Designed miniproteins, single chains, continued (2). Designs and how they scored, part 9

Each design is a single chain, and the fold is of that chain. pLDDT is the mean over its residues in the fold that is shown.

## One batch from the design tools (miniprotein)

Design m4281
Fold by ESMFold2-Fast:
Structure m4281 (fold): chain A 66 residues (1-66)
Amino acid sequence: LDEEKIREAAELSGESEENIRRAAEILIERGLTPEQASNAVLAVAQLGVSGSAEEIARRAAELAGL
C-alpha cells in the first residue's frame, strides 16, 4: 500500500489511518492492486466520503468501476 496516500486520505476524511488501510485491504481482496486500492481510497476521501472501512471500500469500488 502507498502509506503516503493512506495518510492523506485519513487526513481528508477525518478517519483513522487504520480504518483507511482496512478499506484499501478490502479493495485488494476484491481484485485491485495495492496502487489501485491506495488511489481509490484517496479519491473517495477527496469527495468527502467517510464512515466504516466497509462503506469507504464500497464507495471506492464504485468509483473504480467495480
Scores: mean pLDDT 84

Design m4282
Fold by ESMFold2-Fast:
Structure m4282 (fold): chain A 95 residues (1-95)
Amino acid sequence: FKEKLEELAKKAVEALSTLVSEEQVEELRKKLEEILEKEKDPVRLAASLLQAVEETAKKAGVPFSEVSKEIAKVLGTKKSLSEILKEIIEEYLKS
């Protein structure tokens, strides 16, 4: 579970590196690493990761829809970031 969220965080940073400044990418990377280290609840962890990506997009003036499309492209999927996170959480809760 946590490994899937860590991989998703890495892919989100990779996607955003094409859309926002290097300084904003580095700030997001640090924030995602802090969330992954400090948050132990899986649902809150996923929500915090989504919020961090949304906040970075907003600060950069990039529509979240464009960020979501780029993340989907990097992941080789048509699903939004929120859909991917929901599926990861649902799979974990069924286990």
Scores: mean pLDDT 76

Design m4283
Fold by ESMFold2-Fast:
Structure m4283 (fold): chain A 65 residues (1-65)
Amino acid sequence: SMEERKEFAKKVIEEEAKKRGVKLSEETIEKWSEAYAKLAEDLNLSKEQLEKLIRKEIDEYIKSL
């Protein structure tokens, strides 16, 4: 479901941010988890594909700082 995808995305975002030592606001985590869940639904991404995408994009975000 969309809600399950959102909770999964949120967990991956929080874990990756913590691993990389980056502090994200709860508002940012909520917005990003919603966006990734919608993207996964629209593109029919697997759980594994979604996780890989999130971790890659957080890496790129950090490099852009």
Scores: mean pLDDT 85

Design m4284
Fold by ESMFold2-Fast:
Structure m4284 (fold): chain A 58 residues (1-58)
Amino acid sequence: SLIGKIRELLSKAPRSTSEIQKALGESVQSELDLLLMANLVEEKVRGGVREYQLSPET
């Protein structure tokens, strides 16, 4: 699943939306929104760039 691929990528390092989309070759905004609502990932702003990372509880 796309959600599974996103979680696998984020298990390695925090990533921006553009980095995840580049790695997977497809749009991930809806899947990121679902993961945020489920508290499975969290948003951070780092150096003016919005990044996503796995929640410590995942």
Scores: mean pLDDT 79

Design m4285
Fold by ESMFold2-Fast:
Structure m4285 (fold): chain A 65 residues (1-65)
Amino acid sequence: SHMEHDRKVARFIGEILREIGDLLDEIIKKNGGSIKPTPEVQKEFAELNKRISERIKKADEEEKK
């Protein structure tokens, strides 16, 4: 059903937004309340991008089931 697909996409987006929020709060806290483009912050954003990409891949694989 197309509605089932739309619900899965909405839930996936909601999950990603929550994860982004949580990870941004962690990065900000770890860096003393600042998001400066330091090597450490850039590395943490690279890990966040990797995690998001893996979540997208998992959602695509679940859709194929």
Scores: mean pLDDT 68

Design m4286
Fold by ESMFold2-Fast:
Structure m4286 (fold): chain A 66 residues (1-66)
Amino acid sequence: SGLDASKGLSAARRAAVRGRPLTPEETEAVKRAAEDPQGAELMRRGLLQGEHGEEGLAKFEEALAA
């Protein structure tokens, strides 16, 4: 859902902005949102439009590889 995508986006961005690893809960939020292909695309686009887009995208991809 859009809510899951928002939670995943928020988690990845928060970790990126703070320059820290994702917590287990943040990793799960990203993975849950990415179960929906539309949610994954919404997260990618939202992260790329942010101030820490590259770092946010790296966190997103890190979570999916976990």
Scores: mean pLDDT 78

Design m4287
Fold by ESMFold2-Fast:
Structure m4287 (fold): chain A 74 residues (1-74)
Amino acid sequence: AVVGALEKALQALEDGNEREASIYATAAAILAVSRFDEHPELVEAVRKAVQALNDGDIETAREYLERAKALEEA
């Protein structure tokens, strides 16, 4: 579920749809928080991605979303 939300957020950024990216990144954050005890680094990466999207920093958001995806797939 988290990987799917992260992939959709990354796809939305490639499509230039910041609003959709923010929705999917927020969904990934909510899902990741339920696993915080097991994956604190994942939660931090997703939260930083959401913050970057709120700040309009698309490149930083992309970096953190990709990092979160790598952590979830590990």
Scores: mean pLDDT 80

Design m4288
Fold by ESMFold2-Fast:
Order: C-alpha cells, then structure tokens, then sequence
Structure m4288 (fold): chain A 83 residues (1-83)
C-alpha cells in the first residue's frame, strides 16, 4: 500500500541518519576512510527512501522523495570534502 511504502521510506531515512552519525563519529576519531564509507552508505539509503516515497504515488511521497534526494546529495558532498 501507499502507507507501507511511506513507512519503508521513513525507515530508510532513519537508517541513513544513523550512518551520518557514524560518519561524524569516525571523523572525530580521524578515521577518514570509514567516514567516507558511512556517508556514501547514508547517500544510498536516502536514494532508496526517495524511490520508495515516489512509488507511493502520493503528494506526500513526492515531497519526501525530494527531501531524501537533498539529504543524499548532502551526504555525497560530505564524503567529497574528506576525499
């Protein structure tokens, strides 16, 4: 259902946010390689969330997909700043 797709998207966003946190913690420890890997994993999770949100076919899903793509781009930029 549309509601199930929105919930799956929300879960992917939450998982992405956890990987952003792990990336920030890795940076604080000077582990740049792990930080890059965590940020790229977060970007993948946000892209997955965007696809799930779009698959819902709802106006809410379209807006959440846009936000998820912005978060994915931010995560990729964080990785580039380290590389």
Amino acid sequence: TAEELLELGDRSVREGEEYIRKGEEALKKGDKKSAVEYYLKAAELYESAARLYEASGTPEGREKAREAREKSEEAREKAKEIE
Scores: mean pLDDT 90

Design m4289
Fold by ESMFold2-Fast:
Structure m4289 (fold): chain A 61 residues (1-61)
Amino acid sequence: SPYAQRALENARRGDPEGAYRAAKEALDSGDHTLAMEAVDAAGRSGNYEVAQAAGKGAAGH
């Protein structure tokens, strides 16, 4: 999904705020599956700080 791609790109750049925004926008779209895809993509990068930020975005925090 475009949100997962944005989350991965932000993770590769070391940008936790960008990953948070990608996951939050996916959640705000009303599709929890897209939010989870963004979190999974950020997590696969191996960058814990970015993965944590994406998780907070998907949870609406």
Scores: mean pLDDT 79

Design m4290
Fold by ESMFold2-Fast:
Parts: sequence; structure tokens; C-alpha cells
Structure m4290 (fold): chain A 100 residues (1-100)
Amino acid sequence: MSQEQVEALINDRLAQARKKVEEMKTASEEEKKEIADEILAEFYMMVELARDHKLPDEVIRAMWAEMEEILKELKEVYPELEEEIDKFAEQLRALIEEAL
């Protein structure tokens, strides 16, 4: 896969994550947990994909800024996961700093 193709794929996945957070607003408690777990797993995979394909620093920083915004919205929709999301964000940030 080219860097351009990986960037396009990441942008699509970020858009899907935003859509899932919106869907969580009307979801059951069980569905909220499932969707949250899917978003976090997808974010981890996107960071690994960006690292494996050596995306430019500027692209990685833009991806992380979008992820931080989505994680903030996720905490607003599912406050019970705030501590878990904050711990996950710290772990992702460390991986991103290693990729830069």
C-alpha cells in the first residue's frame, strides 16, 4: 500500500469512528461498551499502520489531533469509561511520539 493509500484509509476510519460515537448517543449500555472497544482497537491499528508505512510527521500529528478530539467526544458520551480512555490515550500518545 502506498503512503497516500494509507492516509486515505486512516481518514476513512477516523470518519467512521466519529459516526460510531454519534450512534452511541442512542445506543444501549452494552452497545456503548462494544462500540467504544471497537473505536479504541481501531485507533491502535491506525497508529501501527501509520508507523509501518512511515507516514510523514505532519500526517501523524494530524491523525493524533483527530483521535484526541474523537476520544474527548467518546468520554462525553460514555463518562463511565473516562479513566480507561485517558489511560488508552496516554499509551497511544507514547506510540505516536515513538513514530515521530
Scores: mean pLDDT 84

Design m4291
Fold by ESMFold2-Fast:
Structure m4291 (fold): chain A 63 residues (1-63)
Amino acid sequence: SLSDLILEASRKVGGRKIAEAVGKALGIDVETAEKVLLKVYLGRASEEEKKIVEEVLRELLSE
């Protein structure tokens, strides 16, 4: 699940680096990106937010 992917990426690269990457991908600040990540983790994000977060997480995990 996306929640499991967020936890895996957080263990590997850290939550701050994930928030920075998501912020860059969405064109938003890191604090807002942290809120988007929480919404995705809770299953309350939009489909567009979920898709972008999943793409960013998969890219980070492929490094």
Scores: mean pLDDT 82

Design m4292
Fold by ESMFold2-Fast:
Structure m4292 (fold): chain A 117 residues (1-117)
Amino acid sequence: MTLADIEAQKKRFLEKFEEKKAELSEEEAKRIKEELPALVTQAYLQAVADARGLPAVPSDEGAVDAFLDLLLELGLISEEEAEKLRREILELLRAGDLEGAEELILKALKRAYEKLQ
């Protein structure tokens, strides 16, 4: 999958959002807009992960490693950032803080989306 493929998926998602925006309440449209960068990145990473047999959103140790390796392969994260995130996410998962782990994953997805611009 190329950068052009990512941009095409991003554009298609934004077009679908604009089409749906007219059918949504102002409050719903605002909420979607605030989460749109993470949703586009997650959708793209899910498509790539599905094609490779990897989990879309990591929720265990193996899934976390697969997710970070995927971001590293795509050039969306540095090796230093990947190791730091891996350590912090796994510590939260071992403590049973799934919400905290998911929040760190979403922050990584938002940063990845910014690099796709």
Scores: mean pLDDT 61

Design m4293
Fold by ESMFold2-Fast:
Structure m4293 (fold): chain A 92 residues (1-92)
Amino acid sequence: SEKEKRIKKIKEFEKLVIDYLKNYASLTPEERAALEAKIKKLFDEILKNMTPREKVLFFELMLELGRASSVDEAIEIIKKYTEEMIKIVKEE
């Protein structure tokens, strides 16, 4: 179903972003650029199907990430908002 495909892409995005944040300091500039391109492509696919409610939640995620004081805190914020996004997708 379309909902199952959307949830799968959101989970894949979460995994890629968390892995990127955890490994950021050990990546070369070229590896960072390649992973950023993959993350951006997947995000563009997710964004194309977002409802206004999901877009508001994404904006709140970005604001909360800007307030994070550590990588671990950023990862917990990403997990929380990804879980909430999946709940919204399941309800719609």
Scores: mean pLDDT 86

Design m4294
Fold by ESMFold2-Fast:
Structure m4294 (fold): chain A 65 residues (1-65)
Amino acid sequence: MEERFEKVAEELEEKFGLSREQARLLVELAYQLRNAEDIVTAARAVGIEISLKQAEEVLELVEKY
């Protein structure tokens, strides 16, 4: 489980130019919320700006692992 989480976080770091901590937070939000609009809203509240399309991509990545 931990290895899959870290792999998704690494992919998000590369794709979105985020720090590892920000990428990990996005992965956590995707697992908890499972909704792209809610992920965008929650990410913005913690200082991470992503588009709805990027949030959908995060959801797709967590579904693959």
Scores: mean pLDDT 79

Design m4295
Fold by ESMFold2-Fast:
Structure m4295 (fold): chain A 74 residues (1-74)
Amino acid sequence: MLKISPPKGKSSSGKQAADALRDAGYDIISYDDKLVRAKQGSGTPQIISNQLSKLKGIEYTIDEANKTVTVKLL
């Protein structure tokens, strides 16, 4: 398993959102300075909704039909 440093220029809110998604059993598909996108793995929408609602500086959308979550970084 290769550990790499986060890309330069990522906000702390982006890192917190990505960590919350992984902790909730989601797989990160895309992570840039504006958006974090994740695909539902073993997690549930309720778990991620609870985790993301505690974070500041983000807006999020849960797409239950496509089993994805998009987090917008403010």
Scores: mean pLDDT 72

Design m4296
Fold by ESMFold2-Fast:
Structure m4296 (fold): chain A 82 residues (1-82)
Amino acid sequence: MTLEVKKIDKNTFKVINKDTGKEIIIDTSKESPVEIARRLYYELGASIEDIIKALKEIVKLLKEEGQYEKAKELEEFIKKLE
């Protein structure tokens, strides 16, 4: 399974399941890391490994936008999934 992450704005990301074409929009200013991971699992049917990869990409994009506190929150959550 392949998830693609696209930035919409500094807090908002589109996650696409490339195998099914299903998409969701997440807002890191409104959703916790656990809520984001749960949506990826239930709405996109993503595996834990694919969720970890997608969250790592979101962390990278958050850091590029200067959202270091949100990036750190997601990084700490990812470590608990590994």
Scores: mean pLDDT 83

Design m4297
Fold by ESMFold2-Fast:
Structure m4297 (fold): chain A 93 residues (1-93)
Amino acid sequence: SEVEKEYERLKKLEEEIKKQSERKQATYYAAEGIIKAEISFLVYLALGKDVSFKDLTYEELKEALEKAIERGLLTESAANRLLAFFKLEKEKE
């Protein structure tokens, strides 16, 4: 439910960004690339797995986020936002 709410919010934001200038769109896509790299690094920290965002599965990310919450590395709200981001980005591939 919370992941679905964040997914709809991110999807709406992306559609809004697509209506902005080319420069603002480029900034947004650069930020998405940084988030993908940070997700990969978080999985490495949580699970000891060196896996790229492209090869990362939803279940591996979910396991990594659950361990990261347990270790105090992020909040449950942050984890739900990252799972929503992951779903949206994978649907674009």
Scores: mean pLDDT 84

Design m4298
Fold by ESMFold2-Fast:
Structure m4298 (fold): chain A 97 residues (1-97)
Amino acid sequence: MEELRRLDEAAKELGDMIHNKAPNSELVEFAEKTLGLKLDPSASKEEIVLRFMREGLRLLEGTAAEDLLALAGVDPSLAEEVREALAQLRAKLEALE
């Protein structure tokens, strides 16, 4: 629950940072603080964001869909739809390489 809540808050913060065109150094610091990722600040913004999203997705895939739904206050019967959505996001992220 706590880890999932932090991940949800991190996703919202990342979205705001991207929208406000935050510098790569801030994105790298945010990734290290939230996910413990060591990213290269000299990489493109797109590469930094993509690596952050992949690690976030990996953590979500490692969590039971029922727990994700409980965090969101949603019906746990939707667990299969959550699993399908995560699989689609994985495929889209892989296609961006």
Scores: mean pLDDT 70

Design m4299
Fold by ESMFold2-Fast:
Structure m4299 (fold): chain A 108 residues (1-108)
Amino acid sequence: SELEKLLKAIDLVKQAREFLEQGNYEEAIKLAEEAIKLIDSLKNLTPRAYRTRINAYLILAEAYKKMGDEEKAEEWKKRANQLVDEALQRGLISPEAAEEIKKEIEKL
């Protein structure tokens, strides 16, 4: 079901963050990419699906930065900013939430 895919993607993002915090960047990247694939397979994108995808992009940006891959880190930061703008334009996040997430992206 669509809900089962979304819940699995949310869980994968949580696990990816835990691996990132432990310094296991390769596993964090793998799980974040799996979460993105699940979200991309959803028929309809909800606010929660957009937030989960943004969080996965942030994990990828931070993991690549920690690994010294500055080019990939900047690419995922750009994609995260674009996704935030898309979600805002579609009315799926508030302007306040968009500003907060963009501040998180800048800190990376």
Scores: mean pLDDT 90

Design m4300
Fold by ESMFold2-Fast:
Structure m4300 (fold): chain A 77 residues (1-77)
Amino acid sequence: SSQQSGQNQIQQLDTSYNNISTNGPVTVTVQISDDISQDIKTLLGHGIANLQYASTTGDQTSLDNGGNSINQAQNLL
């Protein structure tokens, strides 16, 4: 289901966020499924971009923005 796909991808991004936050730079590789709503896809895309930048540069603002996008996507499920 689109809700299940959305939940799984949000959990993957949340795991990436926690890994960057606790263990430092990690590779962020998450694929967005076509069966997820467009609003959730947009938030997941923002999350991925911000977490990739935070992982590469150590930028705290990008890490925070990534976490906020994940939380917003979770609230739309």
Scores: mean pLDDT 77

Design m4301
Fold by ESMFold2-Fast:
Structure m4301 (fold): chain A 65 residues (1-65)
Amino acid sequence: SMREIELQAAILLAAMWARGRVELREVDGRRHYVFYVRTPEELELAERAKEALEKVGDIAEIHVE
């Protein structure tokens, strides 16, 4: 359901914020998240967060360092 997708997005986003490597921008009134990742584990988490956020109408991009 949409609520389950929203909860998954919130949980994954919280996990990315806890790692301290998230930038939030506003683009055309929409939330645009940038995830900065250094490890394969962080990349996998960021990709899952991006997929969930895009399903709820947010924008996310991943920048690999």
Scores: mean pLDDT 80

Design m4302
Fold by ESMFold2-Fast:
Structure m4302 (fold): chain A 70 residues (1-70)
Amino acid sequence: MPSARELAEDMLRGFTETIEDLRERGEVTPEQAEELLSELRRRMAEAIESDDMGAVWDATRWAVERLGRL
């Protein structure tokens, strides 16, 4: 089973690639991309620090919902 750190790092990588792709395609502004990545990194860092798998999934759900609103 992956640890909270391993899961969070894997999710961060995937979302970072997605957000950067959206920025390159002009679907989000550089400012929106920066805000999304900063908040996601903050949420994932907190989940890693607390070793809380539920917090990793909460951060993931937040990112999916946020991307769906673009």
Scores: mean pLDDT 82

Design m4303
Fold by ESMFold2-Fast:
Structure m4303 (fold): chain A 55 residues (1-55)
Amino acid sequence: SVIDDARNISRDLERAGVPEAERYAQVYRTLRARGYSNDDAGRAVNHVARERLAA
């Protein structure tokens, strides 16, 4: 799913040492590059960001 892809991309970027502010922008761009719509990519990034805030 787009959310699982967003989680995996976010995790890979975290391992690579990409700062959180840059990480979400890169997750969005990667999802768009993979063919996800603006709505799906934005929703998935928002979901992942909220999970981090809730933890």
Scores: mean pLDDT 81

Design m4304
Fold by ESMFold2-Fast:
Structure m4304 (fold): chain A 68 residues (1-68)
Amino acid sequence: VEIPDELIEKMAEEARRVAEELGVEFTDEQIRDLAETVAAEGKSKGLSDKEIVDATGEEMRKIALKLK
């Protein structure tokens, strides 16, 4: 909410956590692009920072499951 860079970093940390748990590899650039996309969509929908971080983890899980 207050600092966009801080929100992006928290989202990136959650995305990395989920990716590591599921044994999938993503580049830092891919994780950052995902975080920026989810943040933009979440802010447009009026989501809280916590909801946006949670949504990033869920989106990473969906991507990982598609890769199997």
Scores: mean pLDDT 76

Design m4305
Fold by ESMFold2-Fast:
Formats: sequence, C-alpha cells, structure tokens
Structure m4305 (fold): chain A 74 residues (1-74)
Amino acid sequence: SMEEIQKKARELLAKLKELLAQVEENPFDQSLLEEIDRILQQLGEVMDKMTEEQKKELLALLARLQELLRKAYA
C-alpha cells in the first residue's frame, strides 16, 4: 500500500541520516559505505511513491554524503 511504502521511505531516510553521522566520524569505513549504498538502492526503488518532503530530504542527504566523501577523499 502507499502508506506502507511511505512508512518504509521514512524509516530508510532516518537510517540514512544516522549512517551519514557515522560516516562523518569514520569516512573510510567500507562496511558503513556498503550499508549506505544498500539503503540508497532501496530508496531509489520507492522514490516515485515518496512525498515531496521525503524527496527533498533524500536530495539533501545525498548532497551531504557527496560533500562528506569529497572532503575525506580530497
């Protein structure tokens, strides 16, 4: 159902935000990066059914991830 998909999206976004905080402390942790990739794949599968607010949050988290990796690997 739409409600189940939006609940899943909310839970995945919350997990992504938590993992980004961990990556800021340990940007070279391969296991954390692999878990982030898995979460992003799952979010991609439900993106078309997410709310506008959830899509905006996802884009903001992606921008944050890119900035963290840019600084770490610069």
Scores: mean pLDDT 85

Design m4306
Fold by ESMFold2-Fast:
Parts: structure tokens; sequence; C-alpha cells
Structure m4306 (fold): chain A 105 residues (1-105)
């Protein structure tokens, strides 16, 4: 299914980030956006269309995901650069899925 493929691409992006491979991570995120038929411009517009309350909730969720990813990477002994790349990747994955959700409304 499209959702299974989207989840696979998200997992591949996280694995690339874990390996410190920013280029591969970007490739998988681009494939994810293409699969969901979302451009960067559309993602920004969809997120911008949220209410102030919804934006605050999204920001809280993104920070929680980033903190969790960074903490998990640190516990595995990954370098600070890899910790931050995983945090960045987790935020981007969630933003892409959130934009797809908003578009369906």
Amino acid sequence: SMMEEAERLAEEALRAAEAGDREAMRKYLEELKKLLELTDEEIEALIASLSAEEKAELDRTLEGLAEGARDAAARRGLAPEQQELLAETAREIFRIFKAAEVRRK
C-alpha cells in the first residue's frame, strides 16, 4: 500500500541519518514527498494554514520527537552530529505526514 511504502521510506531516511549519510537521508525524504505528491512549497503552505493553537501543538510534537530521537541516539553512543541529524530527520518526517493529513481535510 502507499502507506506501507511511505513508512518504509521514512524508516530508510532514519537509517541513513543514523549512519550520518545526509545525502541518502535527503534522497529518501524526497522520495517520500514524491510518493505523497507533496512539494516543499505545498508542505509550507499547508502548515501555514493551521490555526495558532494547531501550530503550537505541532511545534510541541516536533520538539518532543527531536528530543526523543537525540536521546535514543545518545544512548546508542552515536556522535553529536548523528544525534542532531536524527532529530532533524524525525522532525521532517513528521512535518511531511502532518502536511499530508492536513491536505486530506
Scores: mean pLDDT 89

Design m4307
Fold by ESMFold2-Fast:
Parts: C-alpha cells; structure tokens; sequence
Structure m4307 (fold): chain A 70 residues (1-70)
C-alpha cells in the first residue's frame, strides 16, 4: 500500500485515541471541580480545531520536505 495512506490511517487512529483520552481526562477534571462546564465545552470543541490546524501544518511540512529532497 501507499505510505501516505498507511500514515494517514495511523494518524487518524492516534487522533481518535488522543481525542478519547482528552475527553476522559477533561470529564475527570470537570467531575473533580477543576474546571467548569463552560470550560469543558469550550476546550472540547476547540480540540477539533487544533487537530485540524496541526494536520494542515504536517501536510505543509511533508510537501516542503518532498520538494527539498526531490
């Protein structure tokens, strides 16, 4: 298979696991009173945006590396 496809699959799996762990940790902090419900919702929603921005950055770096090493 293509390395790009395999890396995308691994990245998606890692993001799913990290996102789930983040949600569990955030839920624990909410239950412990360390954060408010509003902070929980904001941070949870913002995480998806951060993940997308990171993905775009990684894709940019991969394209630059390909151009430089070709």
Amino acid sequence: GSMVQDQADQFTTNQTQTRDDFNRDLDSRLNNGEITQDQYNTMNNNMDVVIQDRDNYIQSLNDQARQLFS
Scores: mean pLDDT 69

Design m4308
Fold by ESMFold2-Fast:
Structure m4308 (fold): chain A 94 residues (1-94)
Amino acid sequence: SKEEILKEIKELLEKFVEMAKDSPRYEEIKKTAEELLELAKELSEEDLKRVKNGMEKALEDMKTLSQEEQHRLIYTLIKTAKKETEEVIEKRKK
């Protein structure tokens, strides 16, 4: 169910934003996460599952990192996910 996966992605993004609340890049992370969630609505169910699985893996990998390392990884993850999502959408918009 595409709608259920989108809800799970929203919950994961909200968790990443909360983890980054003390980051100097918090506002940029929050804005990019909101933009990523809107773009994700245009993805196929298969692509949404890949995004969700990638986010869940990143969240697990972050458990052993310092707060500063978590903030850097969250920033990179969300920025990269948005860029890759935009590229997927652009290739299908023909």
Scores: mean pLDDT 85

Design m4309
Fold by ESMFold2-Fast:
Structure m4309 (fold): chain A 76 residues (1-76)
Amino acid sequence: MPSKEEVLEEIRRLVAELTALEEAYMRSRGASEEQIAAFRARVDEELARIEEFSLEEQLEVKEALEQRIEQLKRQI
């Protein structure tokens, strides 16, 4: 059974993958360093909130992130 720490580590990896893909897109569109920094700060704030969630809530977040990555890959 996954521990809360294992689920959090998986969430961090999924968020990093999604964030990198979105940052690459923003840069290709000519986004400023300020806009990219603001986006990164928002992601870090959301991750901090997720760390305070229950295990069940974290599993829901993980599932939502996996679905979002799949949806994004289908649009490419």
Scores: mean pLDDT 79

Design m4310
Fold by ESMFold2-Fast:
Structure m4310 (fold): chain A 87 residues (1-87)
Amino acid sequence: MFEELMEEMHAVADELDEAEAREKVLETMLKLIKTLPEQLQKEGYDLDEIEAQLEEKLEEYRKKGDEDMVEYIEQILEQVKEQKEKL
């Protein structure tokens, strides 16, 4: 589920021709992802596993040189870590 959301976000970004439209779509998806750690925790998902998956994706996109995805994944990781510390 979370991995699929990240892949879908990247695919949408790749299909957009206009920077403004791309930024708006990614911003909307980021807002959804910021609430996702709380929802996943309520459903009993392990936030440590989510963090590990995000770190793997971060390295993957860094190797590809996709700076936009790197920044977005870093923001999501920050939200996941913040949620873990609130426990």
Scores: mean pLDDT 65

Design m4311
Fold by ESMFold2-Fast:
Structure m4311 (fold): chain A 105 residues (1-105)
Amino acid sequence: AREERIEGIAEVLEEVLGVDAEEVREALRLYLEGRAAEGARRLVELLRRAAPDLSEEKRALIVAEIMHALDTGDLEGFREGLLAVLTLSDAELAELVRARVAAIG
């Protein structure tokens, strides 16, 4: 169920990053209600507060992982994806950004 995915995502974010689980649930419900831009904005604000030492690019990758987990329900893949983003070096992050730009054309 979508609510079970929301709850699972919120629990993983609280465990890994210390984000408020209720605020994550509110942001994800906005996304599901078709208010995707507002939901994404709230998630970015939550990540800036919980993980201020992370770059904007890393926070954007975390939001992408959250959206993928919401679509698939793969909470274990979500946990692994979060840890991968958190362990990226500046050089690896720059390479991923360049690859993404190249894929756009």
Scores: mean pLDDT 78

Design m4312
Fold by ESMFold2-Fast:
Structure m4312 (fold): chain A 129 residues (1-129)
Amino acid sequence: APIKRVLSEEQQKAIFEAAKKYSIDVLGLSEEDAEKLAQLVVDLLNAVLAAGRISSEVVDPFFGQIKHPRQVPIFLGALAFAGELVGEPFTDIEIKNMADFFSTLFGEPISVEKIKEAKEILKKAYESV
């Protein structure tokens, strides 16, 4: 059975700050939009860890909150990291397919490399605590 995990308050804070910083410094979001996106990342990770799996019922409400293509790399990075934490890691092909979906939805390319960078930044923040 999948092991259910809970993020500590310290892990949630570290992930929030890392997501906010990446959203401002790399994705070019405003401080207000970066804070909202960082909270979405923490909420997504908590929801997946509480469920112990990736499922449409858990993830679909978060997909509906993505309104701008610049939000996509950290959102998909968080989803890929959540998958790794629950023992359901995304393949490179699955990450590319999700990037291609959002590229079609927004009419502009989504960087797979930025998704991978975002995942690694969130993972390092989690492991730093």
Scores: mean pLDDT 86

Design m4313
Fold by ESMFold2-Fast:
Structure m4313 (fold): chain A 93 residues (1-93)
Amino acid sequence: DEAEKLLEEARRLLEEAREAVKRAKELEEKYKENPSTELVAQLIGAKLRAMGLLYEAAYLAKKVEELGGDASELLKEVKEVAKEGGLNIGVAE
């Protein structure tokens, strides 16, 4: 099933995004305690990675819906991860 394969890939990308968000939060806390240019660069990189992964997961989730699959829970999780990371990803409802 094409929808099932896309859903599985989207879930994989979402889990990678969760890790990137966690990394960004760790870097934000380190930056607040001891600011450095290295931490700023790493933080920006982690946030950009998280955004890219969330956009890709959302795109695949929408394709699942176009194929008649249910990706509503996955899209909800994408929005939750974005909010947790303080990211604006412009995902359609």
Scores: mean pLDDT 83

Design m4314
Fold by ESMFold2-Fast:
Structure m4314 (fold): chain A 97 residues (1-97)
Amino acid sequence: SEVLEKLAEYLRTQVAMAEAGAPQAEVDAARAKFQEEIEELLSKIKDEEKKKELEKILEEVVKSVEEEAKKYAENGEDKTLELARKIAELLEEYAKK
C-alpha cells in the first residue's frame, strides 16, 4: 500500500530530523508536505472498498498511537521518538503483506 509506505517513510524522516536537531520550521514544513501528499493519494483511490480499508487502517494506527502516547504520558517520560520508530516498523511490515 502506497499510503502506508508513505506514512512509514514520513515517521522515519521525523525520527531522523529529531536526532539531527532539525529546526522546528523544517519539521513543520515536512509535516505539511506529507499531509498534502497523503490527501492527494487518498483522493486518487476510485475503489470505495480499498479506500475504506486504508481509512480503517489509518484510524487503527492513530488509535494505537493515542493509547501508547497516553501510557507514556502516565509514566512521565517522553517516548515520542521511540513510538514513531515502532509504528514505522509495523507499517512497513503491513505494507509487505
Scores: mean pLDDT 68

Design m4315
Fold by ESMFold2-Fast:
Structure m4315 (fold): chain A 95 residues (1-95)
Amino acid sequence: GKEKQLKAIELAIKAALELADMALAGASEAELKAFLEEVLKEIESLGLPEEFFNELKERLEDLVERILAAKSDKEVVLLAIAEVVRLIGKRLELE
């Protein structure tokens, strides 16, 4: 069934938005990484195909690194929006 993959994408979308909100609120690198680790554990618990899980993990880890390197609040927002748009596209392909 595609239900677990759709749930993983839903969790990833919520995580991307929350990571941006946390960063805009002044969250530390340690806080952002701890939040991502909890999200990845929840996604992993769904029992997804390894390739699907690893792709989501790498994208969210890259998002955190890009947010940490961002030079403006605008850049943080645009990074999160870009990832959400990609995830929505992936969700539509699975429906």
Scores: mean pLDDT 88

